# Ledger of designs, part 68: designed miniproteins, single chains, continued (4)

Each design is a single chain, and the fold is of that chain. pLDDT is the mean over its residues in the fold that is shown.

## One batch from the design tools (miniprotein)

Design m14344
Fold by ESMFold2-Fast:
Structure m14344 (fold): chain A 96 residues (1-96)
Amino acid sequence: DITEGVAAIAEALGNVFERKGDYSGAGDAYEIAARLYEESGNFQKAADSYYKAGLAYLKAGDPRAAEAFRNSAEMYRKAGDQEKADEAEKLATEAA
């Protein structure tokens, strides 16, 4: 799937930004990956990528963290992972 391949590249870019300490850039890259995984119907990978975006935005002090965690929770629910959805909801509340 070309869409999932592009999502994986965006995720790899997020990892590079994290290693360089560019947490805002990492969050942006992980959100791009998450949207592409969501479009491909891979809700588990979409959820994981939104979760990584939320953590990166938190480290950056970026108010987008709460929304990224809410999006992660929604994707985990669609993937059938209620435990991870509850964890992401808690992080969204704490980041708001």
Scores: mean pLDDT 90

Design m14345
Fold by ESMFold2-Fast:
Structure m14345 (fold): chain A 104 residues (1-104)
Amino acid sequence: GAVDMMRAMVDRVLARNADASGLELLRTVVGVLSSMIMMLGREENIPWSEVEELLAKILERYKKIADEVKKVAPEDQRSTAVKLARQLADDALAEWQRTLDRVN
């Protein structure tokens, strides 16, 4: 379903941006997730207030992860960003599934 498609897109972003910095990867993943959630929210007729709440949670988590990535040694920033971006995606996808279940 939509969740599997979103996960596949995140994995593709991480694979295709091998030369990107950790912060650039994190920003790209957040951008792709946010765009997909907005698009699918419109397609599924989900109230904007619920989409906005999920996007706010993603943005808050992004800021915390970006700060964590900046605190590690430069050589470790990319691997840390990849790990935390995958976790952010998994958490966002779980929240999205809960939102879809409420609209059922």
Scores: mean pLDDT 81

Design m14346
Fold by ESMFold2-Fast:
Structure m14346 (fold): chain A 69 residues (1-69)
Amino acid sequence: SMMKFEEALKRAVEYAKEAAKAHPNDIRLSIEEAVRYAKEVAEELGLDKEQLEEVIKAAVEAAVKTHEA
């Protein structure tokens, strides 16, 4: 479902931003936490492999951008 994919993106990006804020001096840990959560959300919502890869990519980008701000 497209709606499940959009929900996963929103949840994963929001979590990634909070993880980056919680670990302001540890970019690696922020990314690892963001990827872990993205995988958990994708599994929960039944996303396919392509959708999982896009959610992981969005979560990593959100964590990195939050550290750069």
Scores: mean pLDDT 86

Design m14347
Fold by ESMFold2-Fast:
Order: structure tokens, then sequence, then C-alpha cells
Structure m14347 (fold): chain A 87 residues (1-87)
């Protein structure tokens, strides 16, 4: 069982040195983060939010995808805080 503050909401994107993260890498990291926070909160909306965000990323540039990922992380962070407060 893992308990983490909002400081733990960060994308773990595997990138090659000198190569920027691609949209597909951002999507992969987003899914991984979503599964982690779904486990922490027990709230299926975390995965729903991730899939909706991924759908928006499908046709987005890497810059727009990063912006969408950050917005997703902010939303998930709020859900995590609510779940922890309810405990």
Amino acid sequence: VTSTDASGVTLVIPSTPGKPATVEEIITALRLVARHYEALTGDPRVVELAEETIAQMKDASVEEANKLALEFLRRVSALVREARRAA
C-alpha cells in the first residue's frame, strides 16, 4: 500500500538522451500513472480521465500533449487528496 502527497504526481517518461519525449511516450507514462492512482484512490474515474486525455493527445503535438498530461495530473492529484481526506 502506497500513500503519497501531490508531490508524487509526475510523469515517468523514458527518453533517450538528446531526444525529446514523443507523444506515444507521454501516453504510455500517462497510462502507467493512471493505473497507479486508480490503485491508490479506488476511483475508476482516474482511468476514465486518462483515456479521455489520451484521446485528445492522439492528434496533438508533443507540446500540446505535455499540456494535456499536466492538466490530467492536476485533476488526478485532486482526486487523490479527496480520497485521502475521506479516509
Scores: mean pLDDT 70

Design m14348
Fold by ESMFold2-Fast:
Structure m14348 (fold): chain A 104 residues (1-104)
Amino acid sequence: DLSEELSKLPEEEQKALGLIDNLEITIEEMEKLGWKYSGFDDFLKGLAETAKELGLDKLAELLEELLTKKPSDEEIKKRLTELFGPELAERFLENLERVKKLVE
């Protein structure tokens, strides 16, 4: 039972998985429909707000730093890997690159 397996993960990891899965579904549908984001900064701001609502405070802080400090891709990957492990970090970085291509 997938639900039973998910219940064994830390709550933060479960919420991060759900956030990334929903983001991937949204991006895929937007790509199929030809829909665009109004701007990358607006996207990051909205994602940071959603992360805060889910209690993913460290992810929200990283997303806010992407807006203000412009960290290197290496620093972003390192911090995401420390928070969620390498698989989710890679998926999240791929999603950010896909969103950049969907900006008007």
Scores: mean pLDDT 75

Design m14349
Fold by ESMFold2-Fast:
Structure m14349 (fold): chain A 79 residues (1-79)
Amino acid sequence: SSEVIELAKKAIEQLEKGMTTGETDPDTPDIINQLSSVSPEVKKAYQELIQAIKDKDAEKVLEAAEKLKKALEKLLEES
């Protein structure tokens, strides 16, 4: 679906910006939740990221963000 491709691209851009600047777009959670309904891998990676943020573990946050980015890139390739 072209809509899934566009949302995945936007999510990757927002995630990369967040990792670089520490700022997140308010729409990012809604986009990721929408993509999570289509991809179990995106859902799992996003849940790991939320847990790492809750645990305040900076190293795990970076690892989980990279896993989420990889899951989004895979969804983009398979779409």
Scores: mean pLDDT 77

Design m14350
Fold by ESMFold2-Fast:
Structure m14350 (fold): chain A 79 residues (1-79)
Amino acid sequence: MKYVLDEDTLEKLKALASGFELRGELKVGDVLVNVAYDEATGTLYLKFSSGAVLRLTFDEPLSLEEMIERVKSVMKVEE
């Protein structure tokens, strides 16, 4: 399943990316994902090699380990 954001949301994500407290690359199987996390809002941004961007907002703050497990679950469904 592909997650697609509109252009307006993508512009907002680009602006927010400059304020993220955590950035990096996450390897899930053989797939590489660019990850950015805004700890203040509990929002995780995932950019896939396909160009798709997924935004995940959590009701409660999750630990980094829990977020990684959530990303792995999402990546397994994206085929």
Scores: mean pLDDT 54

Design m14351
Fold by ESMFold2-Fast:
Structure m14351 (fold): chain A 74 residues (1-74)
Amino acid sequence: MDAVRAWLDRLARELDTEGRELERRGASDDEIRALLVSKGVPRDILDRLLSIASLDEEEGKKKLKDILAEIAAQ
């Protein structure tokens, strides 16, 4: 429980910070995708993560936890 939450919060903060830095530097979509892959997000999971952007906060958070738990198990 708490381990998944802590892992999720850490990853979200790191991705938000690094993602904003890349955007500020005029990085391409490929560079942003490479960042996510470097954080251990496989490309198939990346598409699943992007799909939750249109969900409400609670539903998106639940889906995100499921995806991150799968990554953490690998």
Scores: mean pLDDT 61

Design m14352
Fold by ESMFold2-Fast:
Structure m14352 (fold): chain A 86 residues (1-86)
Amino acid sequence: MEEMRREAERLREELLALLRELAESEEERRELERAVPALEALAADGTPENLARLRGGLLVARAEKLAREKGITKLEEIEKIVKELL
């Protein structure tokens, strides 16, 4: 259990760092800050389901970062990158 909590916390930290890097507008930053307590709660409950959700979120965030680096801003193209990473 502690190993899963450690992994969940590490994934939460990586996800939050990427989401903050990706937040370009004041609205996006406000929405992210509102989500922080929920992400903390998700990481504190070290279940396989919560761990999978954190991994999924991190995968999407990584795909969005790669899309922005390549100048891709459309959701459809970001979805293709996510599928390519799977």
Scores: mean pLDDT 70

Design m14353
Fold by ESMFold2-Fast:
Structure m14353 (fold): chain A 82 residues (1-82)
Amino acid sequence: MIYNPQQLTDMMTQRYGFSPDDAQRVMDAFQNQPIPDDFLRRLADMAGMTMDQVRAWSQRMGVHPGSVAAGYVFANYMQQQQ
């Protein structure tokens, strides 16, 4: 799912302190593009998920593991705004 770019930017820079390069990797993950394994592990940790859980959901949803991890991080962020 494509989210509002402003909300993603605010989440990444204001809450998590991501650099512009890391923010671009999160955007790539939301567009179902592959991301580096080290960054994927960081997103999984931020989502409160193991790599095995991320891969299991990736298979169930038919998307790249990065999309699962990034989506979960954003869902957790949005839940805290409610």
Scores: mean pLDDT 74

Design m14354
Fold by ESMFold2-Fast:
Structure m14354 (fold): chain A 86 residues (1-86)
Amino acid sequence: DDVQQVVDQNQDSVIQRLQDTFGLSRRDATIIIYSTRSVMTGRMTRDQAVRIISDATGLSRSTASRAIDVVQDMLGSDIQRAQQQS
């Protein structure tokens, strides 16, 4: 799947960006990436991802939501545009 390929190839770069943006550990960044990928592939809702991230990492719901937005922008800008095309 295109989303999975983008995630796999760019995972380390995304981890570094999350560490820079939010001061997250590699573990926490990885949880956010996989949760966001599940949202992008339709395997879970954004609300479920926010809950999972908050519970697993100790981040607030607002911070978890912002982290999802950052990951979606980095990994899925092209994919999201394609999905939003009528």
Scores: mean pLDDT 73

Design m14355
Fold by ESMFold2-Fast:
Structure m14355 (fold): chain A 67 residues (1-67)
Amino acid sequence: MEELRRHAERALQAIDEGNVEEAKKHLTEALVAAGMSPEAAQAFADSLTPEEIRAVARAMLRALDEV
């Protein structure tokens, strides 16, 4: 979905800019767009390191390119 892609791209951009809080916010929104509850998405995003946030956002974008 366009919403999922947009949030995943913004999460990646924010983490590259060193803004971990903004990256977590956008990753949470991408996970919600992918079908996770807001509570589960936020808990998952909050558990990740900056490197893991980048990896998850990139994995989401790759998955979207395959469908």
Scores: mean pLDDT 81

Design m14356
Fold by ESMFold2-Fast:
Structure m14356 (fold): chain A 69 residues (1-69)
Amino acid sequence: GPEPSEETLRRSAEVNGKSVEEVRAEYERMLTDPNHPRGQLAREIADKLNEIGDAIDEGLAAGRLPPPE
């Protein structure tokens, strides 16, 4: 489905200073919002989260970002 990977979700939580559970809850809330096209929104959110996770991974590998706590 259009859900973010566990790794992406975890990294997003670390970047935003939230728990993985909080980020997951926000994602689920967006998916269940009856005022939005859930399919499109889910794909957009998943894409953005994957981009964030990938950028963090690249930054860590290149030594541009400190390791997450």
Scores: mean pLDDT 67

Design m14357
Fold by ESMFold2-Fast:
Structure m14357 (fold): chain A 85 residues (1-85)
Amino acid sequence: SPSPEARREAMLERLVARLRAAGASDETIEVVLAAPSDELRLLLAQLALRGASAAELREILASEEARAAAVERLRAEEEALEAAA
C-alpha cells in the first residue's frame, strides 16, 4: 500500500490535472505546488479551481486571517450546495 505521503501526492496530482483542464496558468499551479503544507496546497487548489489568480493565492498564503476566512467561506459554500441539492 502507498504511504500517506504518496496518497496525498496522488490526490494533489488529480487536483492539478483538474486545474490544467479548467485553464489555470502555470504560475497559479506553481503557487499551489509551492505551498508549505498539504492542507494549504489543497486549499489553494480548491480556490484556483474556482478561478482564483496566482496573486490572490499568494495573498492567502501571506495572511493567516485571510487563509482562515477562505477556509470558512469554502466550507459554508459546500454546505449550502449540499443543502440546495
Scores: mean pLDDT 77

Design m14358
Fold by ESMFold2-Fast:
Structure m14358 (fold): chain A 86 residues (1-86)
Amino acid sequence: EEELKKLENTLKKQIHDEYMARLDEIAKEYGDEAAAEVHRIIVLKENGIPLPEDVPEELVKRANELLDYIKSLEEQMKKEIEKFKK
């Protein structure tokens, strides 16, 4: 049980670090305000809130790509945790 919690915390930290690293790359490419907007788009989508019409399509695309990547990492995490629970 302690090992399970350690694995879960380690994987969650890795996913968070990857998310932050990808936002940093967006900030380098589009600026800090654009990276903040990508983060807001992800938060709105995860909570089922409609996006404002004036949000740049490029940032919506980057947010969708980042969200899909993070969801793929979360699915890998769940799969590893379920294998460990056996």
Scores: mean pLDDT 80

Design m14359
Fold by ESMFold2-Fast:
Structure m14359 (fold): chain A 100 residues (1-100)
Amino acid sequence: SLVEKILERIRRLEEEIEELKKEIEELKAQETDPKKLARLEQALKDLEVAKELVEDAKKLAEEAERTGDIDKLLKALVLLLVAESTITLVRRILERIKEE
């Protein structure tokens, strides 16, 4: 069902966020450049925003499963799209830092 696909997508994004947070903390531990440290700190803040969006999407998806409210399901999908875009930007920032 659509709800099952959304819940699977939520689980995947939760795992991706936690892995990226670990990677950023490992990079921060080894980094001495203040400009790179500032970018890593911003990436962590962006991931916290993505985490909140995923948590809100989960609540909306769970409500939609109980009530059949398709508008809540559509709102959950929009939040997940924004979270995925944020995760993609964070991955790009980390890739750039590693290449330097």
Scores: mean pLDDT 89

Design m14360
Fold by ESMFold2-Fast:
Structure m14360 (fold): chain A 86 residues (1-86)
Amino acid sequence: SPLEELARRSAEAAGIAYADAKDGGVDPIPLVLPVLSRELFKEALREALIKRRGYTEEEADKLVDDFIEKYKETVDESIRRARELA
């Protein structure tokens, strides 16, 4: 299903974020909900980094920007696929 594919891609992205951050990643659940909007995705990832991993707002903003740039194709493809299958 489209939602299952989005959940899997969000989990993959979260797993990569875990590896890259090296201090633990983000919960895949917040990434699933805003995947239809890049802005909401960024906000959810930022909040997860601050609240679940204790990053500062400045550090979280940098990590979110780096994550989005590095995994842009995965994020954009997830959004595109959700829109096409809606």
Scores: mean pLDDT 58

Design m14361
Fold by ESMFold2-Fast:
Structure m14361 (fold): chain A 83 residues (1-83)
Amino acid sequence: SNEEQFQKALESLEEAQRSLERGDFEGAIRHLEEARESVEQLNIPEEVREEVLRHLEEAIESLRRGDRESAREHLTKAIATLL
């Protein structure tokens, strides 16, 4: 159901945040990729979905560059946009 996919997206985003707090960038990237897959499956307005996916992609790329602060900002915006 759409509610189950939404719950999976939130849980993946929460795990990504916890991994970031621990300094586990590889774990954070994996959980952000899981969140991206869940968000792509959500039945929500396209503009909201595209905005969330954009922030998730920017968070992933920030982590690949070792930029934890930028990743945290984009993760926070993704969560805020989804809620």
Scores: mean pLDDT 88

Design m14362
Fold by ESMFold2-Fast:
Structure m14362 (fold): chain A 99 residues (1-99)
Amino acid sequence: ERGALGLARAAIGEARRSVDEFEEKLKQADKLTPEELKKYADEARNVIERAKEVAERGRKLASTPELQAAVDELEGVRKRLEEIYKKLEDAYNQKVAAA
C-alpha cells in the first residue's frame, strides 16, 4: 500500500520534471539537430512507458483514496508527456524533410 503510493508519487515527480525539461527543449526546437530531437523523443517515450506501468500497477491494487488520486494525477501528467512526445516527433520529421 504505502510502497505503491510512494512509487506513484515518485513517478509523478519524474514525469512533471520531464514535462518541464522537454517543454524547454521544444522552445529551442529550431536550434536542435534532428539527432537531439530524436533523443529527446525517445527519452520522453521511456518516461511515458514507466508512468503507464506504475499507473497500471496502482490501479490493480486495493485502492485507497490517496492511491486513486495519485494514479489519476500520474495519468494526467502522462497525457501531457504524450502531447510533448508528438511535438518532438513532429519537429524531428520537419527537420529531416527539410534536410
Scores: mean pLDDT 83

Design m14363
Fold by ESMFold2-Fast:
Structure m14363 (fold): chain A 64 residues (1-64)
Amino acid sequence: LSEEVERDIEEALILIQAAVLKLSLTRQGKADEANEVNDRVYKLVEEGKFDEARKLIDEAAAKL
């Protein structure tokens, strides 16, 4: 696969994980936290900081 396609796959996987996490947090009554985490993840993805985005998702998921 080209580097562009590999990057698109990584971005898509991070965004799917962020969406699942947001839904889980919202269902637990943590909608404000869900929105803050989701916004931060999207900003990191926009900046190309995929490792930091994954770490943020993992840290937020661990607090569930």
Scores: mean pLDDT 81

Design m14364
Fold by ESMFold2-Fast:
Structure m14364 (fold): chain A 62 residues (1-62)
Amino acid sequence: SEREREGLREAERRGQRYMAYMKPWLEEHREEFENSDFEGRIELSKKLAAHVREQLAKEKAR
C-alpha cells in the first residue's frame, strides 16, 4: 500500500543518515577493528553506536 511504501522510504532515509555518520567513523577506526580481538571489536561497536546517536541528536537539535 501507499502507507507501507511511505514507511519504507522514511526507513531508507533514516538508514542513509545512520550510514552517513557510521561510514566515516568506521573508515577512521578501520585499523583498530582489523587489529582488535573479539572484546575490542565489541567495545569499538559500542563507541560507534554512541557516536551515531550523538550525531543524530545534534541533527535533531538544529
Scores: mean pLDDT 78

Design m14365
Fold by ESMFold2-Fast:
Structure m14365 (fold): chain A 74 residues (1-74)
Amino acid sequence: SSALEKEIDDGVSQLVVGVSRTSSKNMVKKGEIQKAIKDTEDMAKLMKSRGYDEAADALKKLVEELKEILEKEK
């Protein structure tokens, strides 16, 4: 679980950075980010269902970071 959480955290950081950089180069539409938030929330529920409570919590934190990016856009 701890090892999985670290891998997910690394992936989360990579995705957040990628989205921020894309927004800097091109205009990112709010709808795209909102869809990503929804998909990630669903993934978090699946991880919890599989017994990976820690991993599910990490995905929930990713959702919060994506929401922060969405709010900064407009």
Scores: mean pLDDT 67

Design m14366
Fold by ESMFold2-Fast:
Structure m14366 (fold): chain A 69 residues (1-69)
Amino acid sequence: SKAAVDALAARLGLSPEREAPSGPLITDPEEALALLLQFLAGDEARQAEVRALSPEDQVALLRRVQESA
């Protein structure tokens, strides 16, 4: 759910900036999951939370990571 994505993004310290997203739109949930797990390398608890998200929520979380970078 969007609430789960928002909660996890807050726990990761992500603050989406009002800039246009830079880079290509990732829509494949497996690609989004792989990139999120790479971003969270060494944090098994947060990796487990990401794996528990729906495929749509995984894509949404990756967008928030990219917009916060």
Scores: mean pLDDT 71

Design m14367
Fold by ESMFold2-Fast:
Structure m14367 (fold): chain A 125 residues (1-125)
Amino acid sequence: SVADLIEDFLNELLQGRAPLVRYAKPGELPPDTLAKVIYKGSIRQILLNPNKPFSREMAYAVALGTGVILLAERGEETPLVDGVWYLTGKESEETIARADRAIKEALGLSVEELADKLVEYVESS
């Protein structure tokens, strides 16, 4: 599945420390949500909306969610509420900037570059 391809790619980049990537089950996402980030104890997940086709917008949401997980692993400020964050495509510039810095420090990529590489990997697979 596209979720498995995303997880495989992130696992390569993060040296086996990728979040689990899967499609959400009924009731796990509010309507009009692109993705859900879960960070609780040892649980790290990105849930994709199964009713939204994979697109550059979805890849951007995954990249941004990855950045937020990296911030959480460092004990830095995140938009997580009780270990959960919903991505709608309307995230604050401050949150985007913090996640972008986390991705750059961990991977040497911007959030935009990570999103582009995710699209390339999924489309070439």
Scores: mean pLDDT 89

Design m14368
Fold by ESMFold2-Fast:
Structure m14368 (fold): chain A 86 residues (1-86)
Amino acid sequence: TSRQLLLQGGRYSALGSRYYRQQDYQSSIYYYTQAAQLFLQAGDNSGAATSYYNLGQSYRQMGDLQSAQQYYDQAISLDPSLRSQV
């Protein structure tokens, strides 16, 4: 159900955030990618956009500026209000 997808997306997003704080950017990327996919399946464009923004931040920390920009663009495309945060 959409509710179960949203709950699982939120759990993966929390894991992504935890690994980001630990500077484990590879694990952060994995979990934010899972979160984005679940939010998109649930029709939650805002949740997906936030996940893409966080993917951009993780790639930026790894020095992959091309992937970072790609995910920022995807986030803004889903939620234009994020433009002020990129």
Scores: mean pLDDT 89

Design m14369
Fold by ESMFold2-Fast:
Structure m14369 (fold): chain A 108 residues (1-108)
Amino acid sequence: SVEEVKETLETNLKTFAPELYKKLSDEDIDYIAELIVEKIEKRDLSGYVSLSELSEKYGVPESSLRGLASSILLTIRENYPDLDLSEEELIRLSNVVVRDFLEHLAKQ
């Protein structure tokens, strides 16, 4: 499960966020894949997340965060084709994964 999500995530990051991908460690990609699986299993879509506000808070270019969010969204679609979530809910979930990953990096 996590291994399949990670493989898809790496492929999407290389395509949609290549500059960010070069800066991510294997452990970072593992952590993002684990977050994706956890959020989907728990079905926790609560909260509002703005990529612009995350960009300002963590000092990461908004374009990089949009590339990461798009990579996550496509990874979810490919690995969970039967997931009954709207486009808006998928975008929200992807943004939540971005937020939780950035918070994780800031605590290291």
Scores: mean pLDDT 84

Design m14370
Fold by ESMFold2-Fast:
Structure m14370 (fold): chain A 99 residues (1-99)
Amino acid sequence: MFPGVNVILIVFDASNEEDVKKGLEELDKKLEENKDTPNVLVVVVANNPEAPLTEEAKERAKKVAEEHGFPVVVGGADVITGEGLKELMEEAKKKAEEL
């Protein structure tokens, strides 16, 4: 748990543009709902790190969070095997402790 920090966790599949758009729209909506919430950290998980649009989706998600003024951690992880997920969560924890 991150004391005094609110976490918005978004997970999406970057396999195609439609799924990326849907994920980014949900991210934008959640950030608007939390525009007046202090100490929000955004964590974005691109499921399937080898997907064709993963790097583009990560950059677009980072821009959306930064344009709303929120600190963001973006990474790829396999949510089925847990590969990369622990490392991404440790990075998010470190970022939250610096807020």
Scores: mean pLDDT 74

Design m14371
Fold by ESMFold2-Fast:
Structure m14371 (fold): chain A 59 residues (1-59)
Amino acid sequence: STTLTRDYMRTAEEEKKRSLEDGYIFASVALSLGREDGSTYKEAEELYEKLKKELEKEK
């Protein structure tokens, strides 16, 4: 559901403050959920890509 996808996106943003790797994991889950409901897929994908790039750059 869109609500569940958004909840995981929010958790990813909160968790990345403590651990960028944890944020990335939650963003990956949000992306998977977004693929099922379609409506939030692009937002979840953008968050996932952002955290992936930050992790590669060690931000």
Scores: mean pLDDT 75

Design m14372
Fold by ESMFold2-Fast:
Structure m14372 (fold): chain A 95 residues (1-95)
Amino acid sequence: SEAEEQRNLENLGKVSPRLSKALQAILKGDKEAFRELFKEMDPSHQTEVATEALRKGFLSLEELRELIDNDESLTPLEKAYIKRTLDATEEALKG
């Protein structure tokens, strides 16, 4: 349930508050909050939340690629790594 998922995210927020908030934005369908939170995360957390956004159908692969490409904090290698992880996730979702 959404209530159970939200409770689990509140527990995550004790360890990784920005990661928890980004995952909560996915559950709420809040694309604006998600984009604002994403730009200030480390690449590892960006990879995790982008993968979850894709898995939940919250953002398309194209929208996520654009968000990553427009992130000035990421190196070209970090952008390539995150995009590769998203491509692998999309292939897994296809079966």
Scores: mean pLDDT 82

Design m14373
Fold by ESMFold2-Fast:
Structure m14373 (fold): chain A 78 residues (1-78)
Amino acid sequence: PLVHTEESRELAREIADRLLTAMGLDEEAVRERLAAGEITEEEAELMLKHRAASEAGDGKTMMEYFRKAAELRRKRAA
């Protein structure tokens, strides 16, 4: 059984948030994709804003930027 203190719960949430952002966004990966022409400059900006909002703990803004970046990606792929 895992110890469930407040500190442990906060650490677990931080790890989960980091994993969620890592699955979609790494600043270096975003820059590499932009340089390779896989994404547009607008997509790259939204992805970086998504990461910044996540680091600030603003989950709602983070999800909004993520959704906008995904929409631009779909439009570019069409």
Scores: mean pLDDT 65

Design m14374
Fold by ESMFold2-Fast:
Formats: C-alpha cells, sequence, structure tokens
Structure m14374 (fold): chain A 87 residues (1-87)
C-alpha cells in the first residue's frame, strides 16, 4: 500500500539509506498512479493532477547526483504522495 511505502521511506531515511528511500518513494507514486486506473473519474482526475505536480517538483531533485538533493526530493515526493491520497 501507499502508506506502507511511505513508512518504508521514513525507515530508510532514518537509516541513512537514500537509495532505499528513493526506491520506496518512487514505488509509492507508481502505486498511486495505478490506483487512479480503478478510481471513480473525479477521484482519478485528482490523483493524476496531484501526481503530475509531484513529478514536476520532485523530479529535478531526484535526478540530482548529490545525496542531499536526493533526500530532499524523497521528502518532497513522500509529503506530496501523502497529500494526493484520496480521502
Amino acid sequence: SVAELLDAVETALDNGDTDAATTAAREALAVLKKEALTAPPSEAEQILDDALELEQVAKPLLESDTDLDTELGVVVLAAAVKKAVPK
């Protein structure tokens, strides 16, 4: 689930495992996008709009070759995934 993947991001960051945190954050986004495929149209549009905003903000940081930028990208992506999860 998205919640389990977000917990995995927090655990990986606490352990200093930036690679594992990045993987979990990207998997959380992928699960969220997949959930949009089975959601009602109004909910799917909200998830997709939020997912596009997530990628636009986080992508440059996650594509950076510095650990600090990658950690910031993971934190931004995880926070944004939490916001995009339907009520």
Scores: mean pLDDT 72

Design m14375
Fold by ESMFold2-Fast:
Structure m14375 (fold): chain A 90 residues (1-90)
Amino acid sequence: SAEEEAAQKADELLKKAGEAFKKGDYEEAIKLLEEAKSLLPAVKRYAEKLLIEEGYSEEEARELAEAGAAQNAALIDKLIAEAEAKKKAA
């Protein structure tokens, strides 16, 4: 599905962002993190589908997927801020 593909792409982008960050390529890390963040709405829809398959109610799955998406967005924002701070210090 398009949501599953988006989830896989987001995971690959986060992996690449981590490698760029490790190498001191903060500009590339920021770009990859922003691209991963843009996929979060699709990742949220995929998580909701998986939770329903696991036996959660539609309402429960929506609430959990929404909370997870907010948490993921906050984590990505924190990583972008760290990369921007390191870029400024270089």
Scores: mean pLDDT 87

Design m14376
Fold by ESMFold2-Fast:
Structure m14376 (fold): chain A 82 residues (1-82)
Amino acid sequence: SALEELVRQQMRFAEQLFTINPNMGKASLDSLILWLEGHQVPRSIIQLVIESVQKMLERSTDPKLKELLQKALERLQRLLES
């Protein structure tokens, strides 16, 4: 779907921003999660974002980035359960 492709592109962009500036990456990811929280999106889109964040966690060696991504996962899991 168009929404799935846009979300995949936004996640790739956020991942790139994290390599340049962690604060910019965080702002991009937080904006996407806030948008997901404010809109009725299919559960599959939330699961796609969860999978993307989990893959970023697997690739990351920075403990501070891992903590930030873990908090994002907790926020997304709460959204999925609501």
Scores: mean pLDDT 86

Design m14377
Fold by ESMFold2-Fast:
Structure m14377 (fold): chain A 105 residues (1-105)
Amino acid sequence: MSPAAEDVYKIGLLLGLSEEEAKKFAEEFEKLLREANERGASGSERTKLFTEHMLKLGYKSPLIDKSNPELALRILGGIMLELSERTPSEEEVKKLIEKEKKLFS
């Protein structure tokens, strides 16, 4: 598994997905990345595809409210931003979720 796909797996686990679900999303991400590379997808196209994939992962999470897409996008956007530098810790993800939830309260 590539480092990027491994990060998707770790994020799935941090968001409360089962190991099987997190692994499936990581494998699908690996495939998506390869297909984007083969097509010569632009940076913006890749960002959109990866964001959409992470949003689908987020909607499988017990920590993400499916009835609040705006909150889900903010949480996932924050996680994706962290992934551009490094894999966030479980505590960092929890703080991000709490921060975004407070803004929607």
Scores: mean pLDDT 76

